# Designs tried in a protein design run: designed miniproteins, single chains, continued (2). Part 96

Each design is a single chain, and the fold is of that chain. pLDDT is the mean over its residues in the fold that is shown.

## One batch from the design tools (miniprotein)

Design m7311
Fold by ESMFold2-Fast:
Structure m7311 (fold): chain A 79 residues (1-79)
Amino acid sequence: SELEKLIEELQKLLQDPNATKEEIYDVAVKIIRLLGKEKGISPEELDERIARLQTEIDKAKSKVEIAEIITRHIMEIKS
């Protein structure tokens, strides 16, 4: 599935020491948009969630923190 491929890409980026925050954002945003669409979240609410996600990732000091941030945003959509 598309979601499975995106999760695989995200895991590879989080393990790659050369992966940039921007590359991680791009994949995380795709996951959030796909899940949000499945849950019927409005485009406006998704844009707000994505803006918050990007701000939090920009402030993160490690890939562990980035993984925790992304996991929380995904769980909030699934709840």
Scores: mean pLDDT 86

Design m7312
Fold by ESMFold2-Fast:
Structure m7312 (fold): chain A 75 residues (1-75)
Amino acid sequence: SMEEERKQLYQEAVQLMSRANEIYEKSTDPEVQQKAIDIQREISNLIRDYNEGKVSLSEVRKGLEELRKKIEELE
């Protein structure tokens, strides 16, 4: 259902936020720390835009997938 899909994407966003925070806390490189902050802001903005009807569920899914790849590059 669409409700289950929304719940799954929200849970993925929370997990990605946590992973980005771990990168921030473990890094001593200011550039890596800044990238982690930027990723957290992008996740927050994506969820906000979805809640405000500015982006589709498909766009949220694609945005989270791209942000996941950025996180994996920093891990």
Scores: mean pLDDT 88

Design m7313
Fold by ESMFold2-Fast:
Structure m7313 (fold): chain A 89 residues (1-89)
Amino acid sequence: SLSAAEQELLDEILALVKTKPSTKNISRAQLLFLLSYIDPLTLSYEELEKVTGFSKAQIQDIIESVREALEKLGRLTPEMAAYLDSMLK
C-alpha cells in the first residue's frame, strides 16, 4: 500500500506520462514497476531498458515526468535532480 504522499506523486507522474506519445497508454502497474527500478537512483538508461523491457524513449518520457512532478510538488532533492538530469543528457 502507498502513503497519501506517494499516491499524490504517482497520480501527478501518471497524469504527465499520459501527455507523452510513447507513454500515453502506460498502465499504473507498469509505471509502478519502472519506478521501483528508478527509486534507488543507481541504474543507467541501458540497465533500465534491459531489466524493465521499456524503450529508451519511454524511459526518457517517464524520467522527464518524474522530475517535473517532484519539482511541482516541492519534493525534488539535489540527489534526485542530479540522477534524473544525468539520465536526460
Scores: mean pLDDT 83

Design m7314
Fold by ESMFold2-Fast:
Structure m7314 (fold): chain A 112 residues (1-112)
Amino acid sequence: EVEKRVEELREKLKSPDPQVRAEAATELGRLASEGHFDLVLPLLIEALKDPDPAVRAAAVSGLYKMAMQGRVEEVYPALLEALKDPDPAVRNIALQALAMNSLEVNRLEIKR
């Protein structure tokens, strides 16, 4: 049951252990790859605000997977925030996601 799995991952994102939170963010990215975008997007956005850079890297990787599956419009604001991240790995994943979707990103900028 996907909804139950998402609730379990929401609990794990509250763990005091950054490794547990990073594993939860990674699993949310896997669910994004399976098409469960609407369920995982709010949790991935929360994980981008995590104090641990490994957790934020896992979260932005999940957003990258959503962008690769045609959901770049929904993840675009979060990817822009990730470009400002102090960790270079987080910034590089966000940049790669935006670069690989450059035509769609240009369309979104024109709509502004």
Scores: mean pLDDT 83

Design m7315
Fold by ESMFold2-Fast:
Structure m7315 (fold): chain A 67 residues (1-67)
Amino acid sequence: SMEKERKGVQLAVAGNIWYIAGDYARSAELYQQAVSLGDLSSLKNLAKSYKALGNYDLAKQYEDLYK
């Protein structure tokens, strides 16, 4: 629904704010919630957040999803 899409975008924006602040764990959590609501644009940023946290396996998994 449009409400679900809007919520996903808002969570992605919040994720961007925490990513810029250097809190990669919090940004990953918010991006993961955005993806769960259908915001596929957050997959790349979620992968980047996991890579910044040193979780290369999860980063690769999410990178493969946003081809």
Scores: mean pLDDT 85

Design m7316
Fold by ESMFold2-Fast:
Formats: structure tokens, C-alpha cells, sequence
Structure m7316 (fold): chain A 86 residues (1-86)
């Protein structure tokens, strides 16, 4: 199946914090979505997908930083990436 990962969206909130949103579709139950800091390589948030589910991951950070979203498939080992910066 074709997995689609959209570019990471960035929003400056009224609180002064930055909201990062990653969206993926066409996922299988073996797929995982990860939000990662590009600078540190640290995983900020992870969500396991359900078969045929559209998934949205959000993280809110106090400082702007480059964030990358990845879909990792356990069956195929295939990775799709998208990134955003503030």
C-alpha cells in the first residue's frame, strides 16, 4: 500500500510555544510514526498506527527547532520522512 506523510506543520501559539503537527495516511498496523528533533536526533513523540488509519501526531515545544517526522514500517523496513522548521 502507498503510505503518505505530509510535511510537518508549525504554528506559533498565543502562549509563545511552537506546535508541530505531522499527518500520515495509508498506514498498516505494523507502522509507527515518530517525531524527532533534527539537531539532537532524540525522539519527541511516537504513535503506533492501526490498519487503514489516518494518524496525526502533535508536539508543543517552548523553543523553535527543526523537527522531522518519519513513518517506520516493521514489515518492509521502508521509511518516509518529512521535516519542518520554525
Amino acid sequence: MSVTLQPVEIELLASGNYKYTAKASGLSASDTIVLRSVESGKVLKTLAAKEGEDVTLEVTLPTPQPIQAEVISLESGKRLTASGVA
Scores: mean pLDDT 78

Design m7317
Fold by ESMFold2-Fast:
Structure m7317 (fold): chain A 88 residues (1-88)
Amino acid sequence: SEIEELAEELGLSALEREFLRILAEHGGASLEELRTIARGMKDPKYRPEAQAILDQLHARLNAERGLEAWQAEVAPAAREAAARALAA
């Protein structure tokens, strides 16, 4: 799958990969948005861009009343792993 290839290419952890998979399946993220977020998880240079895209995705989900549903789909550990990667 595109997500598995991206995870291998960028060296994503299992939890970071799971976050991207759920974001694709339940968060409405495009492959290009997922690639930018994944780059931000591994390279500090891309963190601001990755965070901006994630914020825009959350805003879209909130407008569609899907934010709480998406947050329920993402395991807390996967969400925490993504947050740590984007903050470091």
Scores: mean pLDDT 79

Design m7318
Fold by ESMFold2-Fast:
Structure m7318 (fold): chain A 111 residues (1-111)
Amino acid sequence: SAVSRAFKLLTLPITEENREELAQAVRDAIAEDPQGFALALLFAMHVSETDTARYVLKLLSGLIEPTEEDVPLVAGLIAGLRASKDPTLQAWADRLLASLPEELRAKVEAA
């Protein structure tokens, strides 16, 4: 499932090789099963020795400013939230996009 794929990638370090795959997996998991994704994120933070899941949560929560390299992942998070059809999650996507620096926001909207 999309959630199972996202869980596996969330337990691994973020690398140049898996960054795009992580972005796609997160997008697909949130779009198909936002509740399942939330559980996968929480379990990955609890069981993994990497910071990937915690980093994704910080990006999703607006607790850290994303870098240029985070654009695919942030775009995936926003696209997944919008695809969920939940008005609360759609509002979350809009707030996340609005919180981005102007240069990064333009790149995320183009992605």
Scores: mean pLDDT 85

Design m7319
Fold by ESMFold2-Fast:
Structure m7319 (fold): chain A 95 residues (1-95)
Amino acid sequence: VAEELRRLADEARRDAIAVASSSGATPAQVIAVLDRYTARAVALLRAAGRDDLAAELEATAAEAHALINQGGAVNTLRAIDLFRETLLRIAERVA
């Protein structure tokens, strides 16, 4: 589970930055990337009996959504970094 979460953290950052850096990128498109990775990570955590960590990740995803919806490249990058950093911290706590 920990190795899978670290992989998802790196993939989420890569995909979210790629979308955010594209011409005409919308906040909804960046949010959709984070939502896909949130769903996958939450499923892994719940399967591991870690509903506590799944809830923590869902709370962080909501905070990331709020940052992206505030607008601007800085807020979008902060949201992506917050999401990745939280997944990496959760991976350490699952190991």
Scores: mean pLDDT 86

Design m7320
Fold by ESMFold2-Fast:
Structure m7320 (fold): chain A 80 residues (1-80)
Amino acid sequence: GAAEEAALADLLAAGVPEELARRAARILGKISEGQPVSREELEALLAELRAALRDPALSPDARQAIENVVRTIEAYLATL
């Protein structure tokens, strides 16, 4: 959907690795469209995002984009 495509474009532009950007965009798109997302899917993505933040080669823009996704997912998990 449009929300997933917009999220993917933004994450890729920030330098987030493609596979991680695609997974994050898919989940963000579902949340934006009110589609069901399981706690397990959200926790799995959070683990991947947090692991990516440990990479010292990650650009500042990519780091900020991933941190923004982490905050969005943590806020959504708090509603479940």
Scores: mean pLDDT 88

Design m7321
Fold by ESMFold2-Fast:
Structure m7321 (fold): chain A 57 residues (1-57)
Amino acid sequence: SAAAALADLQRANNEANDIIQAGTKKGDESENGEEIRAKAMAEGNDLVSQAVAKRRA
């Protein structure tokens, strides 16, 4: 349903923000910070992308 898909998307956005924030903090404290931040961004984007795809499917 549309309501369930919207709830999934909001949850994915919240989780993505948490992952990106944690990844940014860890990246700032690490020698390979760029890689850590990039991985966090990719993981967050993947969660949102999956929620969007589920709504369209």
Scores: mean pLDDT 78

Design m7322
Fold by ESMFold2-Fast:
Structure m7322 (fold): chain A 74 residues (1-74)
Amino acid sequence: LEEQREKARKRRQEIEDLLKKNGYKFVEVDSYKEMLDVIRKNEKDKGKLIVTLKGNDFERRLQLVYAYNQLKKK
C-alpha cells in the first residue's frame, strides 16, 4: 500500500543517512568490472563500502541491513 511504501522509503533513507554519518560510502556501478575496481581502490575501507549494481534494489537492501547490524554490534 502507498502509505506503507512511504514509511519504508523514509526508514530506508534514515538508515542510509545514519550509515553515511558513520563513514559508509555508497557507490552504484553499471558492471562487475567497475565493482571490482571500486572495491580494489577502497580495499582498506572495505568494511564501510556499500557497492551495488544499478537496478538491484534487493541487494542494496540486504547490504544496508548487514551494515546497520555490524554498526550496532560495536
Scores: mean pLDDT 70

Design m7323
Fold by ESMFold2-Fast:
Structure m7323 (fold): chain A 86 residues (1-86)
Amino acid sequence: HPLLDEAVRLLGEAQRALDAGDEEKSREYIDKAIEVLEKLADSLPLSPQTKARIRELIEKAKNAKSPREALDYVAEALTLLRQALQ
């Protein structure tokens, strides 16, 4: 799925930026990944329970206190989304 591949790529870029100490760049990639995850949650035929859990993780990522915390929630949402598509 092109949007799923894009979300994985953005998560990887956010992680690399954060590991390099570039919090600003990491936040930019996290925000883009969140936008892609929102589009995926809205467009894919997911169960109501799976959709609710993904949206909960997206909201936690938006409200996270640090880029690392936001990145962890984005990673969890992406993992759940990938599992739901198998």
Scores: mean pLDDT 85

Design m7324
Fold by ESMFold2-Fast:
Structure m7324 (fold): chain A 67 residues (1-67)
Amino acid sequence: SPFAEEIERLAREAIEKYGLPEEKLPELVRETAALYEGWVRGFKLEPSLALLRASVDIMAWTLSKLK
């Protein structure tokens, strides 16, 4: 889906930005999707590319600290 393609693209950019190993890409995609869905469904936040980018950045930063 276009959404899945967008999340993977943003996750790949975050891998480079946060210095994560490429092997973390599937985990970052999965964790980002979970966080984004939590915000959209749990907090009823408006779905947006900005919210998706924030979700990716938060999860990439979190994974970078668990190294």
Scores: mean pLDDT 81

Design m7325
Fold by ESMFold2-Fast:
Structure m7325 (fold): chain A 92 residues (1-92)
Amino acid sequence: MSEEEKEFLKKAIENIKKYAEEKSSVEGLITLMLIIIQEAFEFLNGDLEKVEKIVKEVLKEVKKLVDESTYKRIEEAVKEYLEQLKKKLEEE
């Protein structure tokens, strides 16, 4: 992971932690994760493999902040969104 990718990851994790402390809803956390995926996608010029690596690291931190049932719901939403992005890129 590059220095720039590490800085992006650090900021994403800080945003997740702040949200979890101030206003934590499952729907809000899912929305924030989808925003992080979009920002990572733009930052990494559409490199899905690198986006998936960043997302995996953010999910690892989310797992520490929420219960297992909430985590599974967030993980499934993230997985579905990444699969939709991959399919859209393959169709274009």
Scores: mean pLDDT 79

Design m7326
Fold by ESMFold2-Fast:
Structure m7326 (fold): chain A 116 residues (1-116)
Amino acid sequence: SEKEKEAIEFVSELLSKFLKGEISKEEALKEFRKKLEENPELARALLLTILSSKLEVSHEEIEKMKKEELIKKLLENTSNISEKELRMIEAIVNKDEELQIELTLEWFEELLNALE
């Protein structure tokens, strides 16, 4: 989707600046939070991309699935289900924009920590 592309490009820009030492981890997280608060659909797009990869289904199919069906699909495709993955499903199904932003920021912070 166009929102997925926008979100990925923004993440890539922040990661590039971070890896070059142009911004700190705290500044990268602050800029990303501001972007997601101004554009909460980007948080949803990123979480759908993560879940789509884990579930091996399209964004459109995730929209049609019930919470129980999403959990079952995760169990079929992964050796374990994390609390984070369950919270992502909850955030998407309940259309909880605040939780979607929180989970997307947690994912980005973990990514920054892994790239140190």
Scores: mean pLDDT 82

Design m7327
Fold by ESMFold2-Fast:
Structure m7327 (fold): chain A 75 residues (1-75)
Amino acid sequence: ADSLSVEEVEEAIRRALEEVGLGDLAEEVVKLFREKIAAGQSVSDALKEIYFYLAEKVGDEAAKAFGEALRKELE
């Protein structure tokens, strides 16, 4: 959703990570998201950066699962 608040996106990130078994990364990923937003990135661009971060850290399949869960939370 194009009008989601940063706080709503942060909660969606936490829920999506818990759903895919990566809840232990929730605070780290939310911190990264906040840093990207603070640096002037849009929500969409910050979410792309998080996806690439997770793909590098936990692999593409886990990152894809997170992306699908996040999409569901943001609907």
Scores: mean pLDDT 81

Design m7328
Fold by ESMFold2-Fast:
Structure m7328 (fold): chain A 94 residues (1-94)
Amino acid sequence: MAGLPPPGSISEAGKKARELAGVSDEVASAYMGAVTAANLGLATPEQAGKGAARIAKSHGGTVEQAARSMLYAGEAGAATPEVARKVADGALKE
């Protein structure tokens, strides 16, 4: 997808998001995995989002932080914006 969010790189935006949100690599990988799995049809977007939110909660995160991170993954090209939004909505239902 065109229109990467940072002026420089996805890696830079990802590092800042993890630093500011206090998420671990496991939680970040869960967000990316959820969005990617839904985009590939390996899971429903709602199921993928709920799974990622549960992992976030087990690490002291919030479902809102999980939802926002999955939208950012979509903007970074891991999925279509529609799929990323559905995954984020699923996370909020946890």
Scores: mean pLDDT 67

Design m7329
Fold by ESMFold2-Fast:
Structure m7329 (fold): chain A 68 residues (1-68)
Amino acid sequence: SPELEKERARIEVIIGLLRIALAVNRRLAEESTDPTLREKFEKDARITEERIKELEEKRKELEEKIEE
């Protein structure tokens, strides 16, 4: 389905952007001298990582539906 292929492409773009955000938050956590800011960036990184996993699973389900 063209609609499912479009949704898969949209999710792929979002995953790419979230991976950049994850890398930035991890770097900021590593470079932060303030324990409170470090904890915040570590938390934001964990949330972003979980969101990436959820979207990757959704992309996989869409890919299976396109191929079936």
Scores: mean pLDDT 86

Design m7330
Fold by ESMFold2-Fast:
Structure m7330 (fold): chain A 103 residues (1-103)
Amino acid sequence: VKELLDRLVEAVEKYMSPEAAEKVKESADLLKKGLETGDYELVAEGAGLANVAAAELSAEGYTEAGEAIAEAFGLLAKAIVDKEYEEEAREAVERAIELLEEL
């Protein structure tokens, strides 16, 4: 999961504006802290923040990238709690990175 979060953050920093990247990076930090501490409330907060970032991206015309980012963070949050979701999270992260590379 940490590897997938790091890959998603790297793509966001590379392909998005600093302003658009801010909330996605904050979401990733919350998920990482939740993973490290076992505080699943932080994981839930991070996933919620990713939905806000997705809504902002949609408002700016990046609807598909925003939706893919929200889906990736939702599945990453599930994978932190239950490792059975790790494969789905990996596929969602790869989809989000592919869409970001097209920006």
Scores: mean pLDDT 79

Design m7331
Fold by ESMFold2-Fast:
Structure m7331 (fold): chain A 89 residues (1-89)
Amino acid sequence: SVEEASSKLESLKKNFETAAEYYRQQGMDAAADFYQALINYAEGKKTREEVLEAARRYAATHPPEHQADVLALFERIIEEIEKLKEALA
């Protein structure tokens, strides 16, 4: 439902805000930038392409053997936000 999609998107945004603040305080700027980009995408302030760029930057900070799997996970998060935005359109 629209109500359930709205509630889920707001909960995700709050979690992303907490993550962005935490990683910024730890000096993990690529992580903080990614979570901030997810918030901006959820709010229609950034494009999908801009969030993917942030995702690639954050994935690149992970060990080489994990980068592809981590990027795939970040792409799934972006897809979930996109699905929720479409449900609210």
Scores: mean pLDDT 89

Design m7332
Fold by ESMFold2-Fast:
Structure m7332 (fold): chain A 96 residues (1-96)
Amino acid sequence: MTAEEALNEAVEILTSPDREERIKRLKEFAKKYPQLAEFVLNKLREIKDNPEAIEKMREEAKKAPPVIGKFLNALIELARDPERTEEVIKILEENL
């Protein structure tokens, strides 16, 4: 399984409009890809309520390879929904 497949799975989970499916897949993701799940957790903590960190991540996404750019943009879009961001952080903390 490639790093690209893991990043694409993360994007699908983080951008899913179905809350129940998102929670289920996120728990499975933390078990399947603990290192990437920890990275997601740390990045969400960094950009949560921090506009400067979000802007830095936008600039990084523009310069990144397409798969990584999509992943970073998914984190930025998630951060625009405080309730969803807090839920994702809590699930990852409980499953890591």
Scores: mean pLDDT 82

Design m7333
Fold by ESMFold2-Fast:
Structure m7333 (fold): chain A 92 residues (1-92)
Amino acid sequence: MLELKEEEVKKEIEEAKKILEEEKASEEEKEMFEYAVKAIEAILKGKKEEALEYYKKWLELMKPRALKTLSEEKVEELKEKHLKLFEEELKK
C-alpha cells in the first residue's frame, strides 16, 4: 500500500528503541532489536546476503524466548518457515 521511505523506517526504528528502553527491555531483547535493525538497513541498501545473515541471527536470538511458550520442534519449524519466506521476498 504505502511505500515506506528510508527516513520513515529510521523514525519507526528510533520509536521502537525508545519503547524497549521505557519497558526496561533485557540485554537479550536489545540485541534482538539491533539485529532486526541491521537486517532492515541491509535491505534498504540492497545487500540481500547481509540482510539474510542478520535475519538468521535475529531468529537465533528469538529462540530462547519462543521456547518459553513453544516446543523446540515447533520453534525450529517456525524458524525454517520464516527464513524461506524472507529469502523469497529478497528475490523480488
Scores: mean pLDDT 71

Design m7334
Fold by ESMFold2-Fast:
Structure m7334 (fold): chain A 58 residues (1-58)
Amino acid sequence: MEELREKAEKIGKEVAKKLNSNEDIAITTVQMSLIIQGKSEKDAREEAEKILKGLLEK
């Protein structure tokens, strides 16, 4: 489970760098990756937003 999450975070970082002007698309992409891993839509969205916010603050 954690391995899939780490891969989703890595994909999210790559997508966010390519979409510097559009955070919403990056968040949605990470959310979809988390849903594939078994997260609910609400949990996946909250976690995706938290991941993207953390990446942007680094």
Scores: mean pLDDT 69

Design m7335
Fold by ESMFold2-Fast:
Structure m7335 (fold): chain A 72 residues (1-72)
Amino acid sequence: SSEVRERAVALLNESDLSEDDKVFAYLVLQELDIPLEHLEAVVRALIEAIKAGERSRARLRALARETIARLS
């Protein structure tokens, strides 16, 4: 939904990620069907993983799905 996309962009813009890393994180997020109620937790998990040097889209998607599963 447009609300999920707008909220995700806002959360990424509040982060200390580089502009390139924000784009990378957004591309990962848009490949996923994330419930709005879990969006903040997923975005924060991806931000921390990317800051730690994670660059695998597959591993970031797995992290997002694991985060959703734990909260659902």
Scores: mean pLDDT 85

Design m7336
Fold by ESMFold2-Fast:
Structure m7336 (fold): chain A 81 residues (1-81)
Amino acid sequence: NLEEILKDQIDSINDALANLDEFFSSDDPEAIRLSIIDALKLLKIPQSEIEDVEKTLSSKKSSEEVLQEVIKFLNEQLNKL
């Protein structure tokens, strides 16, 4: 079930981002963004979709904005047939 798989992926990313935000409490939002992109690649999401979100995330300046964009991206994936 694609919906269940994406739901689990969203939950896993939310948990990972909460933990990564504690690990990467650095002043460098770029390092946080790169860690999230690496996590998305490990989830086996289509590479073309990851490339599109990577460009969007590179414009974000805070970990919270990056998190919100990742959640939006995964919800869009969840809604695809």
Scores: mean pLDDT 64

Design m7337
Fold by ESMFold2-Fast:
Order: structure tokens, then C-alpha cells, then sequence
Structure m7337 (fold): chain A 56 residues (1-56)
């Protein structure tokens, strides 16, 4: 069903958001650039926004 497809897509988007969040944390711990950290945080936030939109 379309609802089942949306749930799977929602789950995938949240997984991708978590991966970007983890990359941001790792970069910060490794002393990476603030710009790179912010880029991964922005990507994580974008995936969360897309996930929310799927359920609306």
C-alpha cells in the first residue's frame, strides 16, 4: 500500500539522517572543520524534514 511505502521511506530517511548526525559527531571529535560538521548537520536536518513531510 502507499501507506506502507511511506512508512518504509520514512524509516530510510531517518536512518540516513542518523548516519549524517554520526558523521558530524565523528568529524567534531577528530577536529575536522566546522563547515564540514555543519554540512552534515544540515543534511541530517533535511532528511528529518523530508521524513516529517511524508506523514503529513
Amino acid sequence: SMEEQRRQEHKQLLKEAEEHSQKAIQLLEDGGSLEEVEEHRARAAEHVRRAKALLD
Scores: mean pLDDT 84

Design m7338
Fold by ESMFold2-Fast:
Formats: sequence, C-alpha cells, structure tokens
Structure m7338 (fold): chain A 77 residues (1-77)
Amino acid sequence: LRELAERAAAGDEEALRRAEEELIELAKKASKEVQEKVHEAAYTPMLEAAKAGASREELLRVAGEAVLAALKVLEEA
C-alpha cells in the first residue's frame, strides 16, 4: 500500500486507484471511529488543494500523500 501511494504521489493514476482500494479494504476491518479518521485524513487535503485551484498533477500528488497520511492513522489505531 505505501509503495502504491508513493507512486501515486509521483503521478501514477493506476497506483492511486489501487492504493485507494487497498486502503478502503483495510479501513473496513477497523472500528467506525478509525474509519472516520481515515476518511478525514484522505479527504481534507484533497478538498483544500481543490479550493486552492491545484492542477490535476498537484491533486494526484496530494491524493497520494493523503493515502499515506490515512495509512498512518490505521497504523496508529
């Protein structure tokens, strides 16, 4: 998962899709509270980047970094 998220941050859209799928499957096995924190970690950076008018390339980078942040939330739960 971490390697896929790092590739997504480097501009690999297929890696982002796979990283998101793996993150969702891992989150489903966690408590509802952890799932909410994972969603916030993944969603908030993308929303802020979009508000700032980020390019598609920048949004992809932010999405990859957001998956890495969400993974850290799962690891600390």
Scores: mean pLDDT 76

Design m7339
Fold by ESMFold2-Fast:
Structure m7339 (fold): chain A 100 residues (1-100)
Amino acid sequence: MSPVEQLLEALRADPRFGPFYEPPDLSLLPNFYARQPDWVSLSEIEARRPRTVEELVELVMRALDGLLALSPPGSVGERVALELRELVERLVEELKRELA
């Protein structure tokens, strides 16, 4: 399994990423793309076939930064976005350690 595939599998396996695997539900978030036009779901990221862990991380972190920008301080959205950001950073460090 490539490092990119390994990271994608790890992200997919975390239940906190479940809501972000598929494109956003626009019935619940009608202004989502107006505020985050560059958002890509994890499934869309997989379809783009990122060549490097850096490309994958950039796409995921951009999406999470957009979620943070939309989330009021102290909201569930802010907490989830920060937890997912920490998860991505941890998984990247674990992957780098395995490849070293």
Scores: mean pLDDT 71

Design m7340
Fold by ESMFold2-Fast:
Structure m7340 (fold): chain A 74 residues (1-74)
Amino acid sequence: SMAEDTAAVTAQLAALQEKIEAARKAGDVETAKAYAQQLRDLLIDYFRTHHPERAEELAAKIEEELEELIKALE
């Protein structure tokens, strides 16, 4: 169901955010970047599946926001 899909994605997002934070606290910039890229892929796949009519626009915005996040980790 949509509710189950949303709950699963929300849990995966929270797990990836925790891993990014843990890597940043450890000073492991490369691991933090890798988890940020996984977060990007998860969000883009979610929007392509559930909002295909806006998928390209949303994917472009997600890419831009995550590029800025990755730059901040450098």
Scores: mean pLDDT 77

Design m7341
Fold by ESMFold2-Fast:
Structure m7341 (fold): chain A 67 residues (1-67)
Amino acid sequence: SDSLIKKADELNDKAMEAGSAGDVRTALELMAESSRLYSEAYRKRGDDEMARRWDDWSERLRREADR
């Protein structure tokens, strides 16, 4: 579970980097994947409520990237 959080943090860092470079679509896609990994990590911990919130956020970010 800790490995999922670490990977999510790394993707979030890359998303911030992409956003700073003006690549908004890539930033949103990386943030969506990061949020999905946080959801998986919380699900493995038995925190279904937090997992659902991160999953919903991932879906919203993915839809925004497709605009």
Scores: mean pLDDT 85

Design m7342
Fold by ESMFold2-Fast:
Structure m7342 (fold): chain A 72 residues (1-72)
Amino acid sequence: SMLEELAKKAIEMIEKADLSEVEKQLAINEVKTAAESGKSVAEALRNAAKLLESEKGKELVLEIADEVEKLE
């Protein structure tokens, strides 16, 4: 499905980003949960950004959310 492809692209972007393993795991988990529930992957990424403790991590995940939103 298009949603599964979008989630896969989002996960690839997260894995390539300069994020800690904990931050990557949180963002990937939010993306997977959203895709399984038929929810917006971009909104899931924005929610994940709120859970991150580092400002750099928040900014990077929000940038990925913006890129993903263009593909929705």
Scores: mean pLDDT 83

Design m7343
Fold by ESMFold2-Fast:
Structure m7343 (fold): chain A 80 residues (1-80)
Amino acid sequence: MRTVFGSGKVVSTSGDKSTVEVKASGFRVGQEVSVGIQQSDGTVLMGKGRVVSVSGDTATVEVDVRADVGSKVTVSGNAP
């Protein structure tokens, strides 16, 4: 399998979860991914997420981590 990598930002937070949008090809809805979030204060948060939607080269991922909106995000997952 090959690793798919995406970069993006936190677009919203709700309770203990964040929603992030990343630009990458090859993600699939329902896929579990690894997520790294770098906040403005330099804090790095690592968590697991799930792809909830894909539209063209943009994937939306829900992450079980509360992060600041606008934080830099990197996402990785396995391609088929």
Scores: mean pLDDT 79

Design m7344
Fold by ESMFold2-Fast:
Structure m7344 (fold): chain A 85 residues (1-85)
Amino acid sequence: AAKDEAIAILEDALTQVKSASTKEEAISALETAVNELKKLGGEAANEAVGGLEALVDAVKSVSNDAAALEAAVNGLENLIKQLKE
């Protein structure tokens, strides 16, 4: 189902963010997920795109790499949880 595919894209992004050491690596992982979700399309993917774009903006506003990585992990985990409901 498209919802399961959207969740898989977000879970792949979460794995990449958890292995990232810098804010730029986290942003790159999130932007890659946005592009893959835009290619997937559909209601769940479009909802996930909106959440991810807001998360990218939030992560970009954080000056400290550790805090930016924490924000990216927490945001992705919350978005995945929301879509699994």
Scores: mean pLDDT 85

Design m7345
Fold by ESMFold2-Fast:
Structure m7345 (fold): chain A 61 residues (1-61)
Amino acid sequence: MDRRRSLLLAVARRAEEAGGLENLSEEQLRELAKELGVPYSTVRRAAEELRAIRAAQLAAA
């Protein structure tokens, strides 16, 4: 399984629960990092990538 895809999916699920990527706090990202057993920086980078993807989708709409 592609670890990058699994990480992006996990961040997306957390964002959905928070009401959107814009509501995803640093504390929630730290909690997710702890749950996944990965560094906070890894989760933060995935969240940034997901935000970039969403921004591109909004520009296309």
Scores: mean pLDDT 77

